# Designs tried in a protein design run: designed miniproteins, single chains, continued (5). Part 68

Each design is a single chain, and the fold is of that chain. pLDDT is the mean over its residues in the fold that is shown.

## One batch from the design tools (miniprotein)

Design m18343
Fold by ESMFold2-Fast:
Order: C-alpha cells, then structure tokens, then sequence
Structure m18343 (fold): chain A 56 residues (1-56)
C-alpha cells in the first residue's frame, strides 16, 4: 500500500501544475484510503490520477 501512496503523490504533484483543486481532492482521498487500509479505494483514486495525467 505505501508504494501506491508514493505513486499517487507523484501523480498529484504533476496534476497540481494543471489542476491544483483536483490534485488536492485526490491527495486527501488517497490519504484517507491509506489510513483506512482500503486498498480498493486507493487503487480507484490512483487510476483517476493516472487517467488525468495521461490527458496532459
């Protein structure tokens, strides 16, 4: 799970240059999923971040 959180943070850093509000929302959701050990939700958030970065 920590590796997924690190990957998400890297994507969030890229997104923050283009959409800081979305980056902040995804970052908060990712931290909540990590604290709750909700792997499924963390993966969903990671997928959303990856899709957004692919559009850059």
Amino acid sequence: MFDLLVRLQELIDQLSLHDPELAGQLGRQGLEAYRNKDLKRLQQILEQAEQKVQQL
Scores: mean pLDDT 81

Design m18344
Fold by ESMFold2-Fast:
Structure m18344 (fold): chain A 95 residues (1-95)
Amino acid sequence: KEEILKLAEKVGIYLTALTGEYDKTYEEMKKVRELLGVNEYLSKEEIKEKAEKAAKELLGMSVEEIKALPDEKKMELGRKISELLREEMEKLAAE
C-alpha cells in the first residue's frame, strides 16, 4: 500500500536526521521500494534535503548539530522519533 511506502520513507528520513548516514538510507529505501514493486527511487540529494528539513522542523536543529550532540541527547531524540513513528503507524491502522 502507498501508506506503507510513505511510512518507510519517514522512518528512513527521521533516522538519517539523527545519524547523517545518507548513503545507507538511500540503499535501504531503494531495497524497500523494490520489495514493494516501485521502480522510482529517491535520489541521495533528495534524502539529504528531506533529512535536513525533518531535523529543522521536528528537532529545531541541523543534522550537523545533532551529530555533535552527546550520546544521551541523541538517545532522547531517537526516543521522540520512535514516538512520532508510533503515532503514524496507529493512524495507518485506524479506520
Scores: mean pLDDT 72

Design m18345
Fold by ESMFold2-Fast:
Structure m18345 (fold): chain A 70 residues (1-70)
Amino acid sequence: SKEELKERLEELLARVRAREISAEEALAQLGELAKQFPENEVLQRGVAELKKDPTHTNILAALHDLLESL
């Protein structure tokens, strides 16, 4: 559901902001979310773009954009 995705994205954003997980680990978790929500085009595109340049800053920006799209 959108609410489940939102909750998981908010948790992931908090953990990335707190430096509890690496950008690589955050991207891996986003990739798993993309598999669970295959019809979410914003998530699919976001993950594809992040794979090109998976920096901490880009992960934070993508998480913010994803949450705003929900």
Scores: mean pLDDT 84

Design m18346
Fold by ESMFold2-Fast:
Structure m18346 (fold): chain A 114 residues (1-114)
Amino acid sequence: MEELLEKIKEALLESGIDEETAEKVAKYLGDNFSEEALKKLVKILDVLPPEKRKYLVALTLGRPEEEWFSILKESLESGKPSEKAVGNDEEILKVLLKGLSEEEKKKILEILKE
């Protein structure tokens, strides 16, 4: 658990998020997500370019783990934001999907299918 949260914090710092905010976000994820969901999140963060990692984390905030999983999977499979995405989620997904290679998309989908 703690090792997964440290990896998430590091990914946020590499995305340009300040240390205080990164610590608060990592704590929130540890309090609200299962270890299996955090493992999947860390694996997906490792596939993403550093500058995009904060957008993936933003997509996970304020929703159940099964919901962000479904939204991301559907968006990757269709190449456009999932119909389940609302408001700011559509803009976050557009930024996340823009410039991802077919190999990066495949790796993320394999992680999500675990």
Scores: mean pLDDT 78

Design m18347
Fold by ESMFold2-Fast:
Structure m18347 (fold): chain A 77 residues (1-77)
Amino acid sequence: SAENNKLLSEIDELIQKVDALLKQALADNAPKSKIRELAFVEGGLTLVYVQAKYNPDNLSKIQAQIDKLKKEIDKVS
């Protein structure tokens, strides 16, 4: 659906953002704890992407997971 395609695009953009933050953290020789937190968030986004693509039955639940991961990105940044 059009709504599902929008969610997939939003998740992909967040994955790209976290990947850029992770690359910057590695370049800046950031603490391992910060690198692990960014990697954990990227993994969470990947799982939400798979759920949105293959089991799109609860868009509200998927959106809530995206919103939670956005807050985690802000916390680590």
Scores: mean pLDDT 84

Design m18348
Fold by ESMFold2-Fast:
Structure m18348 (fold): chain A 84 residues (1-84)
Amino acid sequence: STLLYIITTAQTKQTVGELASTLGLPRSLIKKALVNGKEVSFDTELKPGDVVTFVVDLDEAKKYLPESWIAKIDSNNKLDLDSL
C-alpha cells in the first residue's frame, strides 16, 4: 500500500482526534498520527504551532479528500494543508 502524509500546523488547543474530525478525516482512515515527528494517540493534546502529520492509505484517502487537496499531493506523497 502507498502511504500519504497529511501535514498541518495546530492553530488552537485541541486533541489530535478533534483536529482529524475538523479536517474531515475518519479515524478508521488514519494509520498513525505524529506530532513534531513523534507518534501519538488521538487523545494527545495539541499546542498552537505543533506540526501534525496524519499517515493514511493514499487510495482510501482519495475517497474522502476534496479534489483540490488531491491535486496538491507532491511527488513524495505529502499533502501540506498549510499551503492551501
Scores: mean pLDDT 87

Design m18349
Fold by ESMFold2-Fast:
Structure m18349 (fold): chain A 91 residues (1-91)
Amino acid sequence: DKRELIRELGRAALEGKPAQELLELYGKILGTKATATEAQIEAAKALAATLSEEEREITALFLEYRGAEIVGDEETKREATERIDEILAKL
């Protein structure tokens, strides 16, 4: 259940789990285990249509992170992680 995984992310963030563990949970939510591909991005867009506002925002930030991995943009990866942590703190 995607909603339960997002709640787990919220709890993990509040408990001070490392960003790596949070990003692994995001990967489970989106079903991605490798660098984001066009197919994975399209699948994430389809999932976003069934998600809450917070779930959509987290999904969008995870896609931002995965896109940054493709181009080696360490600053964007850091910024996406910080924004995800901020949203999770509000869950």
Scores: mean pLDDT 60

Design m18350
Fold by ESMFold2-Fast:
Structure m18350 (fold): chain A 76 residues (1-76)
Amino acid sequence: SAEREALEEAVERAIREAEEVLRRSIESGDFSDAEAAIETLEGLAKLLEANGYTELAARLREKAEELRRELEEAKE
């Protein structure tokens, strides 16, 4: 459906944006934007799971975990 296609596109955009924010945050040493971006992915995953989009939610959680690991490594 058009709605599912729009959600898939939104998920891909959210992931790309979070990856970009994390990269900039690591380069600048200011991690607040990266934390907010990861929290946004986690929140979107919860919303999608609550509405039955379990596979899309799993993709967002997996990416959020990857980005959180990168952020922790960059912090110390």
Scores: mean pLDDT 85

Design m18351
Fold by ESMFold2-Fast:
Structure m18351 (fold): chain A 85 residues (1-85)
Amino acid sequence: MLEELKKIIDEAAKEAESKEVKNPLDEEVARELMEKAKKYLENLGVEKELIDLIAEKGEKLIEEGKPDAAIEAIKAAIEYIEEKL
């Protein structure tokens, strides 16, 4: 699961980067969405290691100036985890 999740996050981020973004998300908005995603996963009883991985990957993308890629990667990660529940 952890290795598969990493691959999904990385692939979703690359896909998002390849698309033209007309209105990029503000870093602050992206961080708020990431905190909501973390809380959502915690409420689902998802393992801390998986939540930490998603948060780490998302934060790194936001710090690199790619907030839209961060959110798309987080969405893909959540969808993958939901499919495995």
Scores: mean pLDDT 78

Design m18352
Fold by ESMFold2-Fast:
Parts: sequence; structure tokens; C-alpha cells
Structure m18352 (fold): chain A 77 residues (1-77)
Amino acid sequence: MSVKELEEKLEEAEKRLEEAEARAAEAKAALDAVEADPAASAEEREAARKAYLDADVELGLARIEVGVYKLALKRKK
């Protein structure tokens, strides 16, 4: 891969990271709202926890991808 290709991939990865951060924040807010609601069922709480965990995993993967491209650029520059 050229430096230009790595820079383009990094920009794409950073955009995916922004999207993953937004999704994780939304899922966390939804989880906090459900956990704070005394009328929420156990199933609703479990679904909100699952959604947050899934979003957190995607956020972690996006962070790794950005890190990999940043490291690759540092090694080639």
C-alpha cells in the first residue's frame, strides 16, 4: 500500500470511528434511561445491555482499525 492509500484508508476508518462513537453514545444513553426507569421490564433492560455491548464492541474494532492505519503511516513516513 502507498502512503496515499493508507491516508485514504485512515480517513475512512476515522469516519467509521465517529459513527461507532455516536452509536455507542446512543446505546449507552438508552441503557441508562432503561436502568433508571422503574417500569422497565427485565427483558427491556437485557435488550438495552445487549445493544450497548454490541455498540461497544464495534467502537473497539473501529479504534483498532484507526490505530493500525496510524501505525502503518508512521512506519512508512
Scores: mean pLDDT 83

Design m18353
Fold by ESMFold2-Fast:
Structure m18353 (fold): chain A 89 residues (1-89)
Amino acid sequence: EEKKKIEEGVELAKKGLELAKQGIANGDRELALKGLELILEGAKKVGSEKGVELAKKAIDLLKNEGGRGPALEALKLAEEAYKAILEKA
């Protein structure tokens, strides 16, 4: 049912944001990417077009750019994606 799909999407995005924060704080790029991919899946389940766009931008930035600055910008995009998911839910 639609309500269950939205609830599952929000939980995935929440878990994804936790993993992205942990990965970025610890310099674990693979963990951060896993978190961002869960946010993207959550955005798709909720139907948040803005959440999907922001999550994709965060993933691309973290994949293509090295260093602390791009990692922090990817986290900011991930937090904005999560807000968009909650707003759509």
Scores: mean pLDDT 84

Design m18354
Fold by ESMFold2-Fast:
Structure m18354 (fold): chain A 77 residues (1-77)
Amino acid sequence: DRARGLIDEILRRREAEVRATESPEDVPVTLALLRGHAELLKRDPSLENVRALRELSESLGNTVGAAFYAAVEEALS
């Protein structure tokens, strides 16, 4: 599925950024959060669901999730 491929590509890029920029102590937690968001989105990788998950993440103050879903939304649009 093309949408799932894009999700995996964005996840890979975000994981690389996290490993390059965050402290070693914080990396495992941020990677676990990113992977959880990617797995959740893969259950329904529609543009509608990406937007809904981005808005929900923003409303909850989940900056990691919000940034991930925003990047996927841009790639799918």
Scores: mean pLDDT 84

Design m18355
Fold by ESMFold2-Fast:
Order: structure tokens, then sequence, then C-alpha cells
Structure m18355 (fold): chain A 108 residues (1-108)
């Protein structure tokens, strides 16, 4: 179902990011967001947090372009979670702002 597809896309994203494959990272990030749209907001937020950690590790390893795509996916997941359940806004906004910071840092 959508959860299994989202988790598989997350695994693909993590692998692509570790390998420095920015094209696969972009595609996997888009799939992750797409499959996550129908999930509960709390699960969307947890995926946003995990995706943000993938982006941080990518940046730490010097994979700047892959880090940007992972951070963009984390940002979009956080925004979708906030829209679906506004009570998650304090946690989700933290993820969104962190993702924006990673994108700006990677674009230096």
Amino acid sequence: GPKEQALEALKELKKAVKEGDSKKAKEAGKKLVEYSKELPAEEQLELAKETLEIAREALKEGNKESAIYAAKAAKELGLIAMEKDPSLTPQAIGVVLSAIGLILDAEK
C-alpha cells in the first residue's frame, strides 16, 4: 500500500544520497512525497524528520546536490503534515525551517 511505497522510496533516497546520485535522489524524493500524501499526518511528519536526517548526512559527506533534493522532500513532507493536521505545526515548522537552512547551506 502507500506506506510500503513511501518506505521503499525513502530507502531509494537514502541509497541515492549515499552514492551521490543527485538524479536518483531527486526522483526518489518526489516518489516519497507522492506516496506520502495519503498517509496520516503523524506518519508524514516522521518521514519528514527521517528525510531531514538523510539530507544532513548527505551535506556532511559533501553530496550537496543530493542533500538539496532530500531537504526539499523533507520540507514538502513537513508542509503537507501541517496542512493535514494543524496541531502538528510546532514540530513540522521546525523540520521545514531546518530543511530551508540545509538548502541554503548546500547552495553556498
Scores: mean pLDDT 90

Design m18356
Fold by ESMFold2-Fast:
Structure m18356 (fold): chain A 98 residues (1-98)
Amino acid sequence: SEEQKKKEEIKKLMIEAAREASRLRTEIDKAIEEFKDDQEKVAQLKALRDSLLQKVNDWLFQMQEALSNIDLEKTKALVEEMRQFLAEVRKKLEEIKG
């Protein structure tokens, strides 16, 4: 059905964006270990990780609502918002790393 196709597309988009966020979280965790003796950088990296986790939690809640409503347009908007946020987090990660 058309509804089933929309649900499958929403789930696919959710999984893909969640994997990108998970990979970025892993990169931040590796940076925390790399810079473990630099207390200032570790604090900045932990704050960056916390901001990422909070955004992902809020996003997952909104994505679950979009899935329940079979709202593909809202899903695409949420995915674009997440991609923009992940790009900003990557930029901040590189700035902290040097």
Scores: mean pLDDT 89

Design m18357
Fold by ESMFold2-Fast:
Structure m18357 (fold): chain A 91 residues (1-91)
Amino acid sequence: KTEEAIEKLKSEDPEVRVEAIKELFKNPTIEFIEPLIEALYDKDEEVRLAAASLLGFLYRVTGDELIKKALEEAIKKEKSPVVRATLNASL
């Protein structure tokens, strides 16, 4: 279930972390906002891309200012053009 997704976000395997974020897309909840914000700074580009996409979706649904600030800060530090485009599209 969804509690397993938070545990998978702590996996040493980036493929498992991407899968966790994809599972969160199926059942998006406020409880995963802070773990997803951490995933915006993940070592793996696909993990950051997936986190940016889901947080953008959650921001559109909730209007949560914490998510907005996290996306704005991530844009300042992100160097991948694809991830930056996703973050900008989310704002």
Scores: mean pLDDT 80

Design m18358
Fold by ESMFold2-Fast:
Structure m18358 (fold): chain A 89 residues (1-89)
Amino acid sequence: GPPPLDPETVRRMGTVVKRHIEELLKRGRITEEQAKRALESIDYIVDHADDRQLRIDKISEIADIPRSELEAQPTLEQMIGLVVQRALE
C-alpha cells in the first residue's frame, strides 16, 4: 500500500479540510448535521491515521458511508475526499 503520512502532515490536512467544511456551513452550502458528521469524521481520520480498519469502521458509522466505498479509497487523502464529497450530497 502507499507509505504512511507524517502525523503533522495529517493534522495540517485535517485543519485545512475542517476550515473548508466550516466555510461551506457558514455559506449555507451544507446542513449543520452534514457539517457535524464531516467534522467528526475528519477528526477521527486524523486521530487514527495509522489504523485503516478503525477508520473504515468508525467513518462508516459517523458519516453513514458504506464500508465498501471507504475500502475502495487506497489513501487517507482519498478517504478524506470521500467524506467531504458525501457531506455535499
Scores: mean pLDDT 84

Design m18359
Fold by ESMFold2-Fast:
Structure m18359 (fold): chain A 93 residues (1-93)
Amino acid sequence: EEAQKEEYRQKAREYREELQRYAEEARALAEKYPEHKDYLLKVAEALESYAAQAELFEEEIEGPGYKQYAEAAEKLRQAGRELYEAAKALAEK
């Protein structure tokens, strides 16, 4: 149980860092494509909120329900990646 919780917590931490990286990349993309700046900055803000939520899930993995919090963090990472990829594709068109 403890080893499994640590593994899930490490993954949740990686997901949080990935979401934060997407937010930073979205902000950089907003500077590169000023015609889409307002939209891309809103995407960056959403991704920053996702990263903050993933951090809360990471904190809960030490307690009961750790599997559910780990699953929630993974879903949040997937949603954030999809949002970033869609925003990047839109900006590049």
Scores: mean pLDDT 84

Design m18360
Fold by ESMFold2-Fast:
Structure m18360 (fold): chain A 100 residues (1-100)
Amino acid sequence: MIEEAEELHRQGNLAFQAGDYAEAARLYSEALELYLESLEPTSVEVISTALNLAEAARELGLEKAAELLYEAVDAALQGKGEEARKLIEEALRLVREALG
């Protein structure tokens, strides 16, 4: 549900501000998955959540995941929804592997 994704994104922002980058990455990842069930990858909610996840991933030293998410944001801003989706899905896989 979009409302659930919005709440997870908000909780992720609070975790990020507290310096808990691992919890922020987990919450942003969950929000991003829920947004992608209902919204296009070019949606502002997907773009903003992917960018926030990229910042959390960078703080955790997950360089490849962060790079994929920055590329996904760039693709989404250019209207390349399918490319953005594939980049986000690969980044989410790497984030889960690192945190799980």
Scores: mean pLDDT 90

Design m18361
Fold by ESMFold2-Fast:
Structure m18361 (fold): chain A 72 residues (1-72)
Amino acid sequence: KKHTPKEERLERFKKFLQALLDSGASDEVIARALKREAELDAENEEERKELLKMAQQAAIELGASQSLIDML
């Protein structure tokens, strides 16, 4: 997990987010799904914060709404 390259983590979150956007999910549903993914993948608080930052960065780079970004 912590040995995964930053770019690979970011691309993983981008793919997941793009799939949710393509499904027509609401910002609230997308935010919950991204938070859930981070929670399931994280072993501790430090890692959770890192993964949430990656999810937020993916949302920014894909042009997601400020509402979605703020929910992360």
Scores: mean pLDDT 77

Design m18362
Fold by ESMFold2-Fast:
Structure m18362 (fold): chain A 70 residues (1-70)
Amino acid sequence: SDEYFLAQMYFLDLLERRLPLEEARKELRKHAPLIREIAQKHAGDLEAMKAEIERLVDELYPDAEVRPRG
């Protein structure tokens, strides 16, 4: 669904600032079921979905150095 795609892309965007792209992609695959659940839980509420994805990333990678956008 478009919501699941958006949730995946947002999670990946946040992780790319913390991890190299290949590692970010591996983490996306690892957490794909949870990201799908978050997207389904917040169907029709993009802001709530983004907030839950941000919370998930912060909980999983609290001390990761944020890479600047190139």
Scores: mean pLDDT 78

Design m18363
Fold by ESMFold2-Fast:
Structure m18363 (fold): chain A 80 residues (1-80)
Amino acid sequence: MKYKFTFEDGSEAIVEFSDEDTATELLLKIANAMKNLSVKQADILTEIRLSIPEEATAKETVEFIKEHEKELGIKVEELE
């Protein structure tokens, strides 16, 4: 599955993940897709990590972000 994550500053991360990926693996893929990851963006990713169960899947993490886009300051869009 392929998703676009957009931060409040307009920066974007396009990441591809499988149903077997964990929340931590997804968040690392987002961080790695951001060539210039700011402290604020890193804090957003940390807040997401702390807000979901440790054993959460990448898909469950995407659903959490969709439900809390305004609060987190990140948007998610499914591309494929």
Scores: mean pLDDT 82

Design m18364
Fold by ESMFold2-Fast:
Structure m18364 (fold): chain A 104 residues (1-104)
Amino acid sequence: SMELKKEVERKKTVLQIEISGLQFDLEQYIEENKDDPEKVKLAEELIELLKKLSQAVLNEDISEIKKVVEELKKLLPKLPPKIQKRVEEIIERVEEYIELLEEL
């Protein structure tokens, strides 16, 4: 339906904003923690997964989205609490997005 297509585009836009915002904050986190190679590596791994998630969301690729979400869930316990919360919120919105795509 046209209403479902509008909701897909709305959720896609919100997800892109949230993913981009977290990527920007992670680049700042890397700069602030440049002398801690483990923190830098973890943040770089998360940025790479967020880039893959962003592309999969744009492509409406449900199988790739699910794969990236599982990889994000594996990183969650290693993330600082503030970053962990933001990743959990992105995962929740992405799961809602998948449900909407499966209704098309």
Scores: mean pLDDT 89

Design m18365
Fold by ESMFold2-Fast:
Structure m18365 (fold): chain A 73 residues (1-73)
Amino acid sequence: MELDELAEEFKKAGIDEAAEYVRKAQKAYDSGNLEEAIEYLRKAARIVEKAGHTELAQRLVDLAYELAKALRE
């Protein structure tokens, strides 16, 4: 999973808080902590959606959903 590109898109859109959560999600994923990665992706999605970027928020939701399926929760 590569979330760096998505974090850069959020920085370009001025949503630094969402970029921070996406980076935390990637670190958690790289460390094998899928539950923590899912939580950070969900937090980022909420921030991005509030900022009006519905398509970017949907990408985060889709990523969290795929990780949750892999975790079986």
Scores: mean pLDDT 79

Design m18366
Fold by ESMFold2-Fast:
Structure m18366 (fold): chain A 93 residues (1-93)
Amino acid sequence: DMEKKVEELKKEYEEAVKELERLLERGEMEEEEYEKGLERVERLYRIALALAKGAPLEELIKIVREAAEKDPSITEEQLEKTIANLEKMYKEL
């Protein structure tokens, strides 16, 4: 079941990347926006993949913190809220 979930997540990720590429090709998105969009899609994929594999909370927090360091649009408040939500989800498992 984990293998099937991992495969589905990979397909979703590849489709999201292709959508970003199409927007860039059509001139509806600038290169900088494409790079930020790609980084966001990769981050979401890493989080979803880690969750599917039953990764420890610390791994998910690491992914989120790394993303915040690379993306200045992510505020400290948003980072804290995301971490709190991850902790809550793990408490409910």
Scores: mean pLDDT 77

Design m18367
Fold by ESMFold2-Fast:
Structure m18367 (fold): chain A 55 residues (1-55)
Amino acid sequence: TTLTIDEVLELVKDDPEFREAILAYAKEHGRDTLTSEELTALGAELVQRRIEELK
């Protein structure tokens, strides 16, 4: 399953850090779409980073 960057940004519009991570990933890899697996991985990475930042 593949989503456009615009679709992904709408899904995470209330999560600015997740939006930033998605935009950075798309820019670095020159992509206008992301797979559901890539989104899951980015989300998990962001959650782990937030947990570390709270310590």
Scores: mean pLDDT 76

Design m18368
Fold by ESMFold2-Fast:
Structure m18368 (fold): chain A 93 residues (1-93)
Amino acid sequence: MVDEVAKRLAEITLKYLEEGYELSEEEKEEYERLIKEFRRKLVEEPEKVTEEEREKAIEALAKMAATKILELLKDEEKREEAEEYIKLLKETA
């Protein structure tokens, strides 16, 4: 489960970054759910997550957070939401 989530996040993130793919509203909600689920697994079941899976997931989360920040910065009303993602990146680094 964790490996599948990390792999999907990495694949989608790379496609989004490289192709300039604009995520649909439904896809954005799915990505946020996947991120939350993976984060929960890292906290609640750390012993079941391999070091390689953690590295891949952290990279995927960092890339998703960066792309989300860039997207939110385009909308001035969502600036506070962008600050939350910046905080997540600092805590993950």
Scores: mean pLDDT 61

Design m18369
Fold by ESMFold2-Fast:
Structure m18369 (fold): chain A 72 residues (1-72)
Amino acid sequence: SPKEQLRARFRAELDRVAARAGELTPEELYKEIQRVYRRFADEAAAHLTPEERDELLGEFGKEIAARVRALR
């Protein structure tokens, strides 16, 4: 489904950012994560139902928070 594809693509993109974390300043890392989130939030809003969007955006926010804490 589009929801499952967006979830998989979001996780793959976060994995790419995490792999590059050692090459980035904390400020650059934060901006890159924000860019990824905004891109996928916009795509979810354009292609999913409001209910599916809210579910995915909640999951994305929690996953970002967990990964950012792990990097500190």
Scores: mean pLDDT 83

Design m18370
Fold by ESMFold2-Fast:
Structure m18370 (fold): chain A 73 residues (1-73)
Amino acid sequence: KEEILKKVLEYAKKNGYDIEEAANYLAHLLMQAGVDLETAKKLAEEFKKKVEELVAKGVEPEKAIEEAAREVL
């Protein structure tokens, strides 16, 4: 879980905190870990919505991504 969170955060930093790309990367990592496509897709959608909500409330993108990943993993 911590490994996936760190990989998502590092990927987001390199891509300017693109939420869509971070969510797609999370789904990819979950599938590599043996999560089925539908479950990975659902978790990535929950992650994306949570990040968008936190950013809309003024949370910095890096912190929003970290918090959202912790909640869905």
Scores: mean pLDDT 82

Design m18371
Fold by ESMFold2-Fast:
Structure m18371 (fold): chain A 85 residues (1-85)
Amino acid sequence: LQEQITQIQQQIDLLNSQIDGLNTILSNLQDQKKQLEQSGTLTPSQRSQLDSDIDSINSEISSLNSQIGTLTSELNSLRSQLSSS
């Protein structure tokens, strides 16, 4: 049980690290879009591409958060089993 708890915590940590990386990319894309808007050089094509890339990253972050949610529920179940022993 304690070994399984440790493994799930490590998986959650790994997923959080992946989300942190994606948030960095997301921030960079949002900054690029803002700079292009402020300079008046943002074309419809560039806007469409940036919006598509931003949407893709947001979808991936959402998927990873769903996985963390599942693992957190499993972790809570294992902790309840451990406290009942």
Scores: mean pLDDT 85

Design m18372
Fold by ESMFold2-Fast:
Structure m18372 (fold): chain A 80 residues (1-80)
Amino acid sequence: MSAEEARKIGEETAKVAEELGDKELAEGARNLGIAAGELGSDEAVKYLKEALKYLKEGDTEKAREYLLKAQKAVLRTLLA
């Protein structure tokens, strides 16, 4: 997956989170998209896509779970 695609997914997730009034979630999603793209973490991008899907459905709890999974995937790659 391309760094550009990862960043775009992060930005789209951030936009939806901002529309729902969650600025922290938006910042987290944007940063995770950048990190996943730079590190080439397909796992993190997969979880970011799932978070976006649930956020669009209004399931913010599931979206937070998947963003946490994406963050953990990024951290595993950084610590390896």
Scores: mean pLDDT 82

Design m18373
Fold by ESMFold2-Fast:
Structure m18373 (fold): chain A 95 residues (1-95)
Amino acid sequence: MSVEELVRRLSPEQAVEVIRYGRELYLEDLKKNNPGRYGLFDSFLDGIVESAQSLRDEGRGEDVREGLLLFVRYLERENPEVAEKVLERIRELVE
């Protein structure tokens, strides 16, 4: 199943939870391997989660799923190991 197909099977609530999960994993990695970026990205990724929650609350579930897809694609470039863990979480929720 493609990443796009997996993400499309999530509810908006599940998509927000996956974004939160990816944030936690990526921040843990940054704290260990790139502490100089940690503080800035902690604030930035909090903003992404808050935006995803607001979109969910507004009934914009497709925008939440698109945001998750873009976040997964970002993680595939910046941290493939974290991206794979996020994809495993999505599979657990839809399979």
Scores: mean pLDDT 85

Design m18374
Fold by ESMFold2-Fast:
Structure m18374 (fold): chain A 80 residues (1-80)
Amino acid sequence: SEREREAEEIERILKERFETDEEFRKEFEKFSKERAKTPAQSEEEAAERMKEFFRELEKKGLVEKETVERIERLLDEALA
């Protein structure tokens, strides 16, 4: 339940960024196209690609460090 609520809150944050931040939207669309071209071979690979994507967004100032850390924790919990 706590993990589900955290996932819902992160989804809301990301959706708001996608709707209001054009640079975030462009990066997300680029990531989605790359993911479609080269599907992940495992859930672990998919999670690592998503972590790298959000770390790059943090470096560009498009996502807060705290949000990236929350996403990384959710992905780690989903794989455990």
Scores: mean pLDDT 82

Design m18375
Fold by ESMFold2-Fast:
Structure m18375 (fold): chain A 129 residues (1-129)
Amino acid sequence: EEKEKKQEFENLLKEAEKNLKEALGLLEEVKKEVADNPRVSKLVQEAIDSVKKALEYLKKGVDSSDYLKKAEGYARRAALLSNEAKGLVLKEDGSERGKKVSEKLEQAEKNLSEAADNLRRAYELKEEL
């Protein structure tokens, strides 16, 4: 049913936005906690920039499935960067701080992957409408 598909599309965009915003909050916290580690800080900043671009393209995505595809791409890039930052933290910082930072980066990666999956489902559904 077309009405049901439109509601599903709107719900997928809302969930993707929520997941992107939650990931952005976690990455901003991590950036403050790793300010003394320039290698990790750079990866986290690149992830933050990618999440912000994903949110910009999601906002435009109501007009075009191509913008939702770009949003997915940036969300997946941010997830990859978060995972790379986590790997460096686990290798370089065995402290309680490093453990908490790695857990926040893992949660950000999960939120970003879920956002990317929801964005993909959204543009596939939009192409059927």
Scores: mean pLDDT 89

Design m18376
Fold by ESMFold2-Fast:
Structure m18376 (fold): chain A 58 residues (1-58)
Amino acid sequence: MTAEEAREYARKQGLPEPVIDALGLAAERGWDEAFLDTIAATARRAPESRAAARELGA
């Protein structure tokens, strides 16, 4: 997977910009698609934890 493909994947997952950049960097370092998919899945949960605001109950 290329860095740009990893960034596009992260954008489609709705991840924040710092995570998109991190996945791009990981792909540049030669991480495989399965590992990047795991990272993206984890990141979707981490923003949820932080995003109490997602509930708009902010």
Scores: mean pLDDT 64

